Designed miniproteins, single chains, continued (4). Designs and how they scored, part 33

Each design is a single chain, and the fold is of that chain. pLDDT is the mean over its residues in the fold that is shown.

## One batch from the design tools (miniprotein)

Design m13193
Fold by ESMFold2-Fast:
Structure m13193 (fold): chain A 66 residues (1-66)
Amino acid sequence: VIELLEKAVEYYEKGDKSQAARYLTAAALIAIGDGNEELLKAVTQVGRALDEGDIEKAREILEKAK
């Protein structure tokens, strides 16, 4: 899941918002399926940061989730 979030941030930085959204959705679905509330929270926070254009915040959230 963390790898999928890293890919989402990477594609967002490249300007491929469609691929970024796909990786973010995949990460959310896996976290939900696993019942991993902490990971789902991280996915939600990364998604919010990316929606705000705050790539640095998204990266901080990823580092804390590792």
Scores: mean pLDDT 80

Design m13194
Fold by ESMFold2-Fast:
Structure m13194 (fold): chain A 80 residues (1-80)
Amino acid sequence: SKEEKLKIAYLSLKDLLEVAEDLVKESETASESKKKDILEQLERMRKEAEQLMEKYEVPQSVRDEVLETLEKYIEEVKKL
């Protein structure tokens, strides 16, 4: 049960990070209004990831890596 929940959490986080990476790539050619929408979506995804990692008791090392990756993506879009 606990192992299965953690496995589901990791798959969900992997999917979330893949969507986030695609959004960063989309932002490179996006209009200013679209970049703003992408930033808002990435911020919502960061909060969703935090809630998911808390709920499933994801190890701190994995939490730190996921949050650092999402923060990196947010900063990359902000620089455009």
Scores: mean pLDDT 87

Design m13195
Fold by ESMFold2-Fast:
Structure m13195 (fold): chain A 81 residues (1-81)
Amino acid sequence: MPSATVSPAEAEAAVGEPVTLTASSSPAASSYTWYLDGELVRTSTAPTATITPREAGTHLVVAEATNSSGTAGAAALVHVY
């Protein structure tokens, strides 16, 4: 089973400000799927996703890293003011 992390694990942003998050996995992932508050935002082979928050509040971001060994997830919080 792969392991995954997201960096930064917590971020602060203003409404409309883009936040870039980076996923990492061991072993290396072939694809990454990103969710914002449970909604699918992005699927990519790149380990980065840029999220532009539309609403103030604390948002949960989940990244799933998938490779031949399976899928691992990691979460980050984005605090929007």
Scores: mean pLDDT 81

Design m13196
Fold by ESMFold2-Fast:
Structure m13196 (fold): chain A 79 residues (1-79)
Amino acid sequence: AFQTQTLGTACNFFAALLLAGQNLTAEQMQSLQAGGPVAIRDFLTDRFGCAGLEFYQCMQSKPQTEWAACTETLLQALA
């Protein structure tokens, strides 16, 4: 689950954002890691709107092995 894998989730999330052409400052990355799932949800919703919220919900509903599909859906929404 997203909340039980916070550190690994943040690393995978930041990798996905970098692949989507999004740049994060070290301060933003630290803030998201410290704030946990709520901060990540709010960041995604603020930056990507409904697509960001859907990405967050996808990660919450699926095991980590299926998060690649969540990332692909987000990248398609940004294209």
Scores: mean pLDDT 62

Design m13197
Fold by ESMFold2-Fast:
Structure m13197 (fold): chain A 90 residues (1-90)
Amino acid sequence: MEREEIKEKIGDIVREVLLTQPGVTKEQAEVVANRVKRGLPFDKVLDIDFEELRRRVREAAERARKIKDPKKFVNEVTKLVQEAIRELTG
C-alpha cells in the first residue's frame, strides 16, 4: 500500500472512531484526524494494524473524556493517538 493511501486510511479511522464517542463533535474529529495525518513519519513505510489503531483511538478518547476544555481534549487525543501510531509502527 502506498504511503499516501496509508495516511488517508489512518485519518479516516481516527475520524470514524472519534465520531462514535460521546460528546465528540464532527469538527473536533476532523481536527484530530488532520493533525494525526500531518504528524505521521515521512521517512517510514507504515505497516500498521488498523484494528489495533481503532482500539487505541477509542482508548485515547476515553482517557481524554475527563478533559472539559474542548481544545485541551483535542490536543490530548491527538498526542495519545500519535504516540500509539509510533508504538504500532516501531
Scores: mean pLDDT 79

Design m13198
Fold by ESMFold2-Fast:
Structure m13198 (fold): chain A 80 residues (1-80)
Amino acid sequence: SALEEAIRNLDARTALALLVEEFPSIPDTDEMRRTLQAVLETLKAHQPETVAQVIPFLRPTDIPEEDREAIAKIILRALK
């Protein structure tokens, strides 16, 4: 998917634009984009194996609690 490709390429700008289409409660701000960029870079370096390993890295983002598991699954699939 375009979202998984953006995440794989560490393109937080495109990833955020696509994430807010699916998860409209996510804030579409420059602060969120910068935080997401740092989170994606960290997760790519750490190579997480499970959703539970991804979720804590979403804490500094303004992603609502109810959306974190779904977004963590997308990120995990993209980074495989």
Scores: mean pLDDT 86

Design m13199
Fold by ESMFold2-Fast:
Order: C-alpha cells, then sequence, then structure tokens
Structure m13199 (fold): chain A 95 residues (1-95)
C-alpha cells in the first residue's frame, strides 16, 4: 500500500527529529478534488513538523499519494524532506 509506505517514511522522520530533541507533530490529512473529467480524486498526505524549544518550525516532511496523473487535476501536496522552512504553518495540519 502506498499509504502504508508513506506512513512508515513519516514515522521514520518523526523518530529522527525526536531523537535530535525536537518536538514533533505527525498528521494525516485526506483531501478530495474534482478532476477536469469530473472524476472525484482523493489524496492522502502525511506531514511531520519539527519544532525547537522556542516553538520555531525547524523541519518539515510532507508526502502524498498523488500520482503524476493526479497532479494535473488536483492541488498536490509537496515535498519530501523540507528542512529549515521558517514559513507559515497550515493550522489545519496541526490539528
Amino acid sequence: SEVEALRKKAEAFAAEMRAKGYKVKLSQTTRTWMSENGEELTVTQFVVDAYDENDNLVGTYAESTASAETREAAIVYTAAELINIGGEIDEELLK
């Protein structure tokens, strides 16, 4: 299962970040998109966000079940192993 493979990757990244002393949040999000052909597409994303002791985001892992075909029809979640983002956090992914 692609979902199971991605879950294992997310869990591995979470374990690595916890071992380094960071606070870690692991989340699973499912989103549904309508393709140009009227087909309902479902994408499952795993996100791991790592925070330092001051609650600054220091690392993010994000990967989805979206195939190349799904990427043409849906807003795709990206990318594996984004570290030192320092950007805006999606509050929906933190719930």
Scores: mean pLDDT 63

Design m13200
Fold by ESMFold2-Fast:
Structure m13200 (fold): chain A 69 residues (1-69)
Amino acid sequence: MLSLEELEERIRELEEELERLRKELEELKSKPITTPEEAARLTALALRVVGLEFEIRLLREKLERQKKE
């Protein structure tokens, strides 16, 4: 298992990645979707954001459990 410090560091890294992807997604949403390639990028980014949010949630739950143990 990851140590508390390693879990906190991993969560921080994923939160930073999530913030970058959210900014990219927001930028794409601010522009008209004119091509299938743009629609595909928007979809891929949205799915990646959801995936990262889920991963961060699981890691935060692990961190909380380790603090109780």
Scores: mean pLDDT 79

Design m13201
Fold by ESMFold2-Fast:
Structure m13201 (fold): chain A 76 residues (1-76)
Amino acid sequence: DESIEEKYQRAEELIKKGEEAFKKGDYEKALEYFKEAKRLLEELLRVTPEGHPFRSILEQKIKEVEEKIKEAEEKL
């Protein structure tokens, strides 16, 4: 059973791996990591109640990952 904290940490690790792949010019692999991170963040957002402070953090992270996805797609 994965906790909310563990799932968020995994999403952040995936973002870091995506950035590392992007720096190496592996844009397809970067895109895979960023899309997986986005899916985890969206799952966390779905279980976070409206008005909870964590919701704003998740929404901001999703926005950041969406920009990284767009940048990786533009390189392909």
Scores: mean pLDDT 87

Design m13202
Fold by ESMFold2-Fast:
Structure m13202 (fold): chain A 63 residues (1-63)
Amino acid sequence: MQQLVEEARKEAQEFIDKRIEKAKKNGDELTVKALEATKEDYVKGNFIEARRKAAEVLREARK
């Protein structure tokens, strides 16, 4: 079980980290902070919800 959870965490974390790096290159500090806050849900094991919230943050940042 722990191995499966760790793999899911890695995949979700890589997804968010990639977006954070892109936001940092764009100087979008608000998006970076919002995505970092979403990462806290990952440590609680709520990967699907964290990924969903991150996607919403990115959509709002664009528009």
Scores: mean pLDDT 70

Design m13203
Fold by ESMFold2-Fast:
Structure m13203 (fold): chain A 80 residues (1-80)
Amino acid sequence: MELIDESIELARKIKELAKELGDDDMADYFDFLIEQLKKYKEYYKTASPEEQSRILGFVRGLTREMKERLKELEEEKKKK
């Protein structure tokens, strides 16, 4: 549960930063991803323990990738 919420918050931060940098395509992509993560959060509530484990594995990988992307975008903003 908390991991999915962390992923949603990271995606929101990336979306806002992408908008500030003028990357509307990236902002739209992360808006779409936020909606997908919300669907995963709802599905997680009724999922079997095995399915919950699969969801958390996916979300963990996504969270790691989003942390790297957020760092790259923050560095780009700092150069402007």
Scores: mean pLDDT 81

Design m13204
Fold by ESMFold2-Fast:
Parts: sequence; structure tokens; C-alpha cells
Structure m13204 (fold): chain A 61 residues (1-61)
Amino acid sequence: GITDLLVRAHLEHDVTISKETGRQIVESLRNGDYETALKLLEEVFGKEAGERLLKEMVEAL
């Protein structure tokens, strides 16, 4: 699921993600607010990884 993708990304990229930020990403994706989800993913994982993760998460919806 989307949460499993976030946990995997956190481990693979050695970044810290708060539970609140993770929740905001998941809720934005579920609400179709891909702009907010992308912004949060880019802030946490960087531009290239954030864009890739958004695509993977949208496909997992």
C-alpha cells in the first residue's frame, strides 16, 4: 500500500519522515491533491525521488 511505499522510501533514502507528514501525503493522494503530495515528497526525498514516488503511489491507489 501507499504507507508501505513511504516506509520503504524512508529506509532506502536515509531520510526522517514524521508520522504527520506521512499522513498528509497519504490524505493528499486519496483526495486527488497530487500537487500537495508532490511538494511534500520533494521536500522529504528530493525532486527526482519525490516525482518517482508520486508516480508509484498514484499507481498503487
Scores: mean pLDDT 75

Design m13205
Fold by ESMFold2-Fast:
Structure m13205 (fold): chain A 80 residues (1-80)
Amino acid sequence: SKILDVEVKEDSVILTVETNDGEVKTFEIKQLDEKTVEIKDLETGEVYIVESPEEGSKLTGLSPSVISLAVELYKANKKR
């Protein structure tokens, strides 16, 4: 997947990505606790609760590194 845009919000991170099949999708990512991350598909309203970037990747088609980046941005913003 290719990152097109990243928006860091007060309580989430919005990712706009181009998938490997050429579709543009927008996801909202936030960490719920030490082990769980919520990934919401903003076009469909589907919500995925995942325990790892690898699990999130399998469900959404995002690369694990992209999910990891979004989680780190979320954590960094919450510490400010």
Scores: mean pLDDT 79

Design m13206
Fold by ESMFold2-Fast:
Structure m13206 (fold): chain A 70 residues (1-70)
Amino acid sequence: TEALERARELAREAHELSEKGEVPKELADQIDGAVTRAVSLAEQGREEEAEREVRRAEEYLKKAKEALGL
């Protein structure tokens, strides 16, 4: 599904970001939680809910990049 593909992309981006610097634990936990929920919801066929978690993960990832000065 599109949400599943995007969740995997966000997980990859989060991993790459963690290699560039220390992401604040709260933001890292929020990204991981949102990605995990997006994957689970997409696998359950709950696509709209999965898309909401993808958007949440994108917001947390943006904040993490800002925290690292990116």
Scores: mean pLDDT 82

Design m13207
Fold by ESMFold2-Fast:
Structure m13207 (fold): chain A 57 residues (1-57)
Amino acid sequence: SPKAEEAWKKGDEAEKQGNYREAASYYGLAGRHAIEAGDFEKAKEYFDKAVEYMKKL
């Protein structure tokens, strides 16, 4: 979905800047939007990525 894609891009940008807390938040938001769009595979991918960056907090 466009909203999930936008949130994912913001998460990726935050990750590139070393802002892991912000990256985790955006990846989590992307996962939520993916669920709303019925894309459960992408939602899992985004949530797994959010959890990975939360471990760095």
Scores: mean pLDDT 82

Design m13208
Fold by ESMFold2-Fast:
Structure m13208 (fold): chain A 60 residues (1-60)
Amino acid sequence: SKEELIEKARKRAEEFGLPELGEKYAEELERAESELEQTIVMFRLLAEISEEYLKKKLEE
């Protein structure tokens, strides 16, 4: 369900120390009406988490 995806989005972002991304993409998931749109939003979240995590690690 959409609610489960929103919860997963928040939890994954929090696990990587990026809770702000979880909230940002949770709002986008709430606006996404189709399963395809929800999938795209989730992939964007994971891509942005990966990018931000790598940037922080490389700049340490």
Scores: mean pLDDT 81

Design m13209
Fold by ESMFold2-Fast:
Structure m13209 (fold): chain A 116 residues (1-116)
Amino acid sequence: MVELVESGGGTVAEGGSLTLTSKVSGVDFSKVNKGWVRQTPLTPFRPVASISADGKTVSYAPEVEGRFTISVDFSKNTVYLNMNDLKKEDTAVYYAVAELPNGFIVYGQGTKVTVV
């Protein structure tokens, strides 16, 4: 069974930074596309950032481009979302995601981020 264990959420001041992590298990880390999605009170489920299985291709939602960085550590089977210059609009529950080779998407438990 594929599992995504998330950490790094919390409350932060506007203009601050947080790093979310997702440790992936139950699948070959190098074979799955990975990313982060978020849900806000004002916005349905929305993509934030993604990284390809080989770690070479990244994409970002326009709202976070230039502020957020997605990266992977293949030795630790871990995905990072480095969030800089946080805005009140970034307040959301963030879900790590993994896309399996068959196209099935696995979600983490959700990590709350509150910008005050």
Scores: mean pLDDT 85

Design m13210
Fold by ESMFold2-Fast:
Structure m13210 (fold): chain A 61 residues (1-61)
Amino acid sequence: MKEFIEKTLKELGYSDEEIRLIVEQILKNEKYIPKSALEAFKKGDLEPFWLSLLIFGPMEE
């Protein structure tokens, strides 16, 4: 999962530093993330709602 997220963000043109910060946010919010959102991310579904939920958590759109 972490490796998939890092690879996807790198392919989207994010820097290694930005990827590290985004991954830290996703891991911090992992317990609040629905399983469906994680499965969609694994399949390469980059719908903005699910991506923002993964990065910012359920309180932030």
Scores: mean pLDDT 62

Design m13211
Fold by ESMFold2-Fast:
Structure m13211 (fold): chain A 65 residues (1-65)
Amino acid sequence: SMEELRKELLRLIGEILRLIGEIFDIELELKKNPDDEELKERLKELEKRREELMEKMRELDKELE
């Protein structure tokens, strides 16, 4: 149903916001330690996960229209 799709969309938005917070924290640590390769790799993984969730959100948004 459209109601269940909207609930899933809100859940995805919540998860994306949490990932943005984690990305922000890692970016702050990278400003202190710009040569930290482990933090750079972790940042890339979180950004990839964010993009995957945003793509899923776009697909659900298409189904609502």
Scores: mean pLDDT 83

Design m13212
Fold by ESMFold2-Fast:
Formats: structure tokens, sequence, C-alpha cells
Structure m13212 (fold): chain A 98 residues (1-98)
């Protein structure tokens, strides 16, 4: 394994964990805080700040999907963001399998 391949594998693994955390927080808000507008608005703000700061493709895709769902975007937009997340996850898994 080259240094570049190892760095790519670490970045892929970090991205997978970040995406899982983002989607877990989203699920918790939808299941336990569905009617809590303040927590929902704070989560939207946190997702927007994350999108400004993070360069991890999987974390960005998960944040965009969560944001689209929380903001009540159209089904077409939500499906587009979900497909983007699936594509980035497939790419990360390919890197980790190499």
Amino acid sequence: MTKESLEAAIDAGVGILAAAVILSVYKNIEENHKDDEEKREEFIKDLRELLERTTYPLARAAARLALARVEGASEEVIEAERRRLEAELARANEILAA
C-alpha cells in the first residue's frame, strides 16, 4: 500500500463514520424532536456550517440529504441527494476494498 492509498483509505473511513453520525442525529431529531422547531432550526444551522467547513464527500452528501429532508425539500431533490450519498459510499467502499 502506498502512502496515497493509505491516506485515501483513512479519508474514506472518516467520511463513512461522519455520514453515519450525521444520519443518526437526523433520525433522532425526526423520531424524538419532530415538533421541536428550535432543535430543528439548530440542526439546520449546524448542517449549513458543516457544509461550509468539511471537504469529505461522504460527510457533505449526508449533510445535504439531512438538510433536504429537514427543510421539506421535494421528493425529487431528496432522491437526488440520496443517490449522491449512495454513489459516494460506493466510491469509499471501493477505496477501502483496494
Scores: mean pLDDT 81

Design m13213
Fold by ESMFold2-Fast:
Structure m13213 (fold): chain A 76 residues (1-76)
Amino acid sequence: EPLRPPAFSTSAGRTAEDARALAEADLAAAGVRGEVEVTQVGDTLYVRLTVTEGPEEVREAAERARAAVEAALAAA
């Protein structure tokens, strides 16, 4: 029962290293450069991406996603 978290708790079986590696792979696949920060709060991994070089659209999308994650993290 406690060993079977809700679907949204899939991060319970993941590590910050796995989350960082996936995010870095996504940046490479998108052909952009940036930084990846992973913060763990309880059983949830919060991944923040900052795109430093790349198309304006990708940078803006990453900034919007980062702001949403930071807001969620601040409320946690």
Scores: mean pLDDT 64

Design m13214
Fold by ESMFold2-Fast:
Structure m13214 (fold): chain A 92 residues (1-92)
Amino acid sequence: MSKEERARELADKMLKAKTPEEIVRYTKELIDILNELIDEGDYETAKRVARYALDKLAEGIKKEKNFDVQLALGVGAIAVATILVTIENLLK
C-alpha cells in the first residue's frame, strides 16, 4: 500500500471515528506520513493527501454533534492545514 493510500485511509477513519483518542491517533499517523513525503521531496503527493484529509476533516466537523470529537477534528484540521500551507510555500 502506498503512503498516499495509507494517508487517505487514515483520513476516512478520522471521519468515522467516535472518540477524541481515535482522532488524535489517526491525526498523528497522518502527520507522520505527510512529514515522510515532505522529507522525500514528494511535495505534490503530500499536497494531494493534505487536501484530501482537510476535506474529510471539514465533513466530519460539519456532521459531528459531540463537542470533544468535533474539537479533536478541528485541531487535526488546523495541523494538516498548517502543513499544506508549508508545502505550497515550498512549491513556489
Scores: mean pLDDT 83

Design m13215
Fold by ESMFold2-Fast:
Structure m13215 (fold): chain A 57 residues (1-57)
Amino acid sequence: DIREIEERLRELGYYHGPIDGVYDLALQLAVAAFQRDHGLEVDGVADEATLAALREA
């Protein structure tokens, strides 16, 4: 669920856009920044590893 990713990244301070369920460039950049800071592949895609790391953060 894209909204859950938006809410989690907003909670962690990476995303400052609306919770609209749209995977736009702002959300891609937030995902990429989170991935960089957590030692994941930086591709801006909320894959299984990224989602697991978001749940642990």
Scores: mean pLDDT 81

Design m13216
Fold by ESMFold2-Fast:
Structure m13216 (fold): chain A 55 residues (1-55)
Amino acid sequence: SPEDRLEHLKTLIEKAEEQIKKAKELNLPDSVIEQGKAFLEKLREEYEKVEKEVK
């Protein structure tokens, strides 16, 4: 259901944010952090699309 997709995307977004935070704490290469941010951006776009469908 759209609601299940929304909850799943929310969990993925939270996990992606946590991973980026940990990557910064561990001083991982900027390329890794940038890839993480790009992925997070895509997840947020998908969440917005699904949210409009649920409303």
Scores: mean pLDDT 82

Design m13217
Fold by ESMFold2-Fast:
Structure m13217 (fold): chain A 107 residues (1-107)
Amino acid sequence: MQPVTVNTVEIDVDIDAEKPGAKVRLTITAPAGATVSVEVLDGEAEIKVTKSGNTYDVEVTLKSKRARVRITVTSTGADADVSLEIEPLGDAEVRYRVRVSRTTTTL
């Protein structure tokens, strides 16, 4: 059985807003054939995901002043390139902290 390389990229986005109801767009570009999942780890937020090709638009609506959102991208092969763009969708002050973890496993 030929070895298969699995790449996992976990991106934790901590969102701190001035007030509840703030909206933020996370734009993720993933490798072709990758699996992308989005999860709220902490706080209260509503997530809407729209996929176009290899680009994922994640609209996060904060129900509280803080939320932590995890994006997990899993791909096979040598390419694990993932890009993230963060854009506030309103006039509220919003601060971000991004943490990235990368794991490669050969099976």
Scores: mean pLDDT 80

Design m13218
Fold by ESMFold2-Fast:
Structure m13218 (fold): chain A 76 residues (1-76)
Amino acid sequence: MDERLRELSERVARLAREAVRAEAAGDLEKAQALNEEALALLREARATLTDEQVQEIVRAAVEAAREAAAEIAAAA
């Protein structure tokens, strides 16, 4: 269970970070596709994981997105 939670959390966080970077680069189609993939993974997670575990995945993704946005802002 913990390994699967970690794997899903890492995948969703990576997709969120990549989506923020794609949007900053002006690639809105790529950003949309990455966001849709992340939402599909969260939908599947909700079917098999507890609400607590899903919230942990969402929190990690939000943190990853915020970090990416801050890095982009600092570079601008």
Scores: mean pLDDT 82

Design m13219
Fold by ESMFold2-Fast:
Structure m13219 (fold): chain A 88 residues (1-88)
Amino acid sequence: KAEELAERAKRIAAEAALAGNRGVELAEKDPERKEELENLKGEAIRKALEALELAKDEEKLEEAEEKVKELEEIAEELKRKLEEIEEE
């Protein structure tokens, strides 16, 4: 369970980073949107690191799961923002 949770966090963080990097590149001429994407990317990375740290402790697996859920929500928001930019 702990190992699977850590793997989930790493995969979601990688997806968020890819979406964030592409979004930032596409939003190069929109500084406000670029800043928003950079902030979401940073938040996703922070949540992933928190989840990975919590997943090392079997007694904190429920807290790690909640952090992974928060990470998933941020990653989905980031992907939504990327889709919006790509459609423009």
Scores: mean pLDDT 80

Design m13220
Fold by ESMFold2-Fast:
Structure m13220 (fold): chain A 62 residues (1-62)
Amino acid sequence: MSESLQLEVEAGVLEVEAAVLRLIAKKLLEKAKSEEDIKEAEELLKEAEEKFRKAEELLEKA
């Protein structure tokens, strides 16, 4: 019922999603054998970074 709690939960979900994407990207980079694999990992890292930034913004509003 607190808007603050809802923002914290949403931020928490984004942080978990970002952490999972970073983990996947790291594993993909470790096994990367092609330029396409590297680009895919870089895209995942970029998406993770964007999610972390959004989570931080939500936490500041909470």
Scores: mean pLDDT 81

Design m13221
Fold by ESMFold2-Fast:
Structure m13221 (fold): chain A 79 residues (1-79)
Amino acid sequence: KKGREYLVKGDYEKAVKYFEEEIKKNPSAETYYNLGLAYEKLGDLEKAIEAFRKAVELDPDSPIGKVARALLEELEKRL
């Protein structure tokens, strides 16, 4: 919840910090997806790819997993 608040505000470094805390307590496809978005905004494409890959692994058939897969494929072409 805190990670998403910072993501929306554009404080991507704080968003990453809070998403990492959230993942330690309760890993989810949504949190990894949001972590990937924060890394993408910071320009950390390799870390964004890793986070989106984790989102796909945790819930590949969910709407979040499907969106994460599409973004993963696009970012892998840029790497």
Scores: mean pLDDT 85

Design m13222
Fold by ESMFold2-Fast:
Structure m13222 (fold): chain A 57 residues (1-57)
Amino acid sequence: MAAKLREEAEADRKAAEENRKKAEEAEKQGDLVKAAQLYAAAAILEAGADFLEELAE
């Protein structure tokens, strides 16, 4: 079952990267509220991925 946890963690990290890219684009457009929400979502996904990787060990 550890393989499923690592797969989920990898998916969450990719989603975090995508959200960070969208946040940077929102910042460039001056949409600071949207950017803040996307950065927060990316941080939560990264933390979740770290936790899942810890459990997979």
Scores: mean pLDDT 82

Design m13223
Fold by ESMFold2-Fast:
Structure m13223 (fold): chain A 91 residues (1-91)
Amino acid sequence: DEAVRKLGEHLNASGSVEEFEEGMKKAKEALKKKKEEALKEGKEEVAKLLEEALELLEEAERALKEGDVEKALEHLEKADEKVKEAAELRR
């Protein structure tokens, strides 16, 4: 959850490519783990939201490689929203 939000903050504030790459890797790993746990618990709705968040992170990464920072930020914001929804439903 926090990892995705911090990605947007890093992109906006620091401009450090290395920090952004590490943050993206950690966010993707965290979401993949949470998705696997949700599937094992039979929480299909939570798993779907986490899958959508992962797809949005991949879209953000692609947008950044193309130099479209605004599009990347939009995808990161949407990913954070999906992660928050998943966390709320998992409780």
Scores: mean pLDDT 76

Design m13224
Fold by ESMFold2-Fast:
Structure m13224 (fold): chain A 78 residues (1-78)
Amino acid sequence: GDAVADEIAARMKAAREAGKESFLLPRSWLVSDQSAEELIASMEEFGAPKELIEEARENLKNNEDIPVPYLPGDPSLL
């Protein structure tokens, strides 16, 4: 829902201001392991670094927050 999108945006902003290239998406916000795998697959499709993809998979296995690269805020930049 919209509240989740707003929180994601806030986490992206905080991580970006801290000089990070990714932010942590709370694992609990993903409704299933399948939705988490779909998120990781989308990150791969959009060219996320291999290291970030591997961290995301390991965090998923450990029930930890998943690192996600920043969205540019403009679809034309994807």
Scores: mean pLDDT 67

Design m13225
Fold by ESMFold2-Fast:
Structure m13225 (fold): chain A 97 residues (1-97)
Amino acid sequence: SREQLLAEARQAVLEIGLATSLVIAKKGDKETVNEAAEHAVRLAEQALADPGVSPETLRRIAELVEEIAKIAEQKGMDPETVERLREVAERLRAAAA
């Protein structure tokens, strides 16, 4: 159905967006990494709000968000943003159960 195709497209966009944020976090300067981390939190919240996102996709994006959180912490990013990343990764894992 059209609804199923749109749900698949939304899931692909979420995964691509988070994978892009991870690359930016690894290679970016401090300001760029913070912006990428904040964007990752927004994408993760969007995934949690979308009932069409599969448990498999929720688990994959949780892994990406957790990796972004580790890099952000290592680079001395805003502790509040790092905390939000870890909290949303945990919520994604819980939703995938």
Scores: mean pLDDT 83

Design m13226
Fold by ESMFold2-Fast:
Formats: C-alpha cells, structure tokens, sequence
Structure m13226 (fold): chain A 62 residues (1-62)
C-alpha cells in the first residue's frame, strides 16, 4: 500500500537522524505523519522522502 511504502521511507529518514544523533520523538512523529499524508495525496516516493526530511528539520528547529 502507499501508506506501507510511506512508513518504510519514514523509517529510512528516522535511521539517518539516529546516525546523526538528531532523532527526537517529535522529529520522528513529524516525519512519519508528513510521509503518510504525502503518500495519501499520491505524491512520488522521492517527494514523500523530501517532505519527511523537511518535517524532521522543522521539528528540530522549533
């Protein structure tokens, strides 16, 4: 499913944050929700990944 694919993409983004020492619960939740919403809108895997990364960055800045 598109949601299943979005979950895998979100997991990849979270793993990169973990490796950088930047993984927080808020960043994890924000990236996951953004990825799922983007996938529901029919966006590509590449767009879903970029949106998840952006949501994580915004969560870390706020």
Amino acid sequence: SSEGRAALIAQEVLEELRKEGKLTPFAATSATLAAMEAARKGLSDEEVREIAKQAAREALEG
Scores: mean pLDDT 83

Design m13228
Fold by ESMFold2-Fast:
Structure m13228 (fold): chain A 76 residues (1-76)
Amino acid sequence: VSPVREARELLLKGFDYLGKGDYDTAIEYFERALKIAEEIGDKELVRVAYRLLATVYEKQGKFDEAEKYRKKAEEI
């Protein structure tokens, strides 16, 4: 499995958990995908991971964390 494929699969798994309301597990998958995306320098995957982290924190009511990640996604 290529690192790009692994990062994409982790984002998809996190998105599935997000849809189920398991926000803590979704965050774990998105953070793992973000780490791989950063290591390979894939700016689009980094942006997607930041946007998904912003979305999950917003759904948890953690608006300060959500704003932080939304801003990070815009700065890439």
Scores: mean pLDDT 87

Design m13229
Fold by ESMFold2-Fast:
Structure m13229 (fold): chain A 60 residues (1-60)
Amino acid sequence: MEEDVKESIEFLKKLGHPIAEDYIKELKENPERVTEKTVAAVLLAIGDELDKEFGYTPPG
């Protein structure tokens, strides 16, 4: 629901990454077009990009 999406937006804000910022903007303007699934996919994509660009992966 919208409340759950808002929590995901706050998490994306914490990242402060360009990809996250752009996505947050779209979520705020069209929350109904976004689902939990979409947010999860974006988070996974950001993680993959960070791994490739910075080589920074969690130790678990």
Scores: mean pLDDT 64

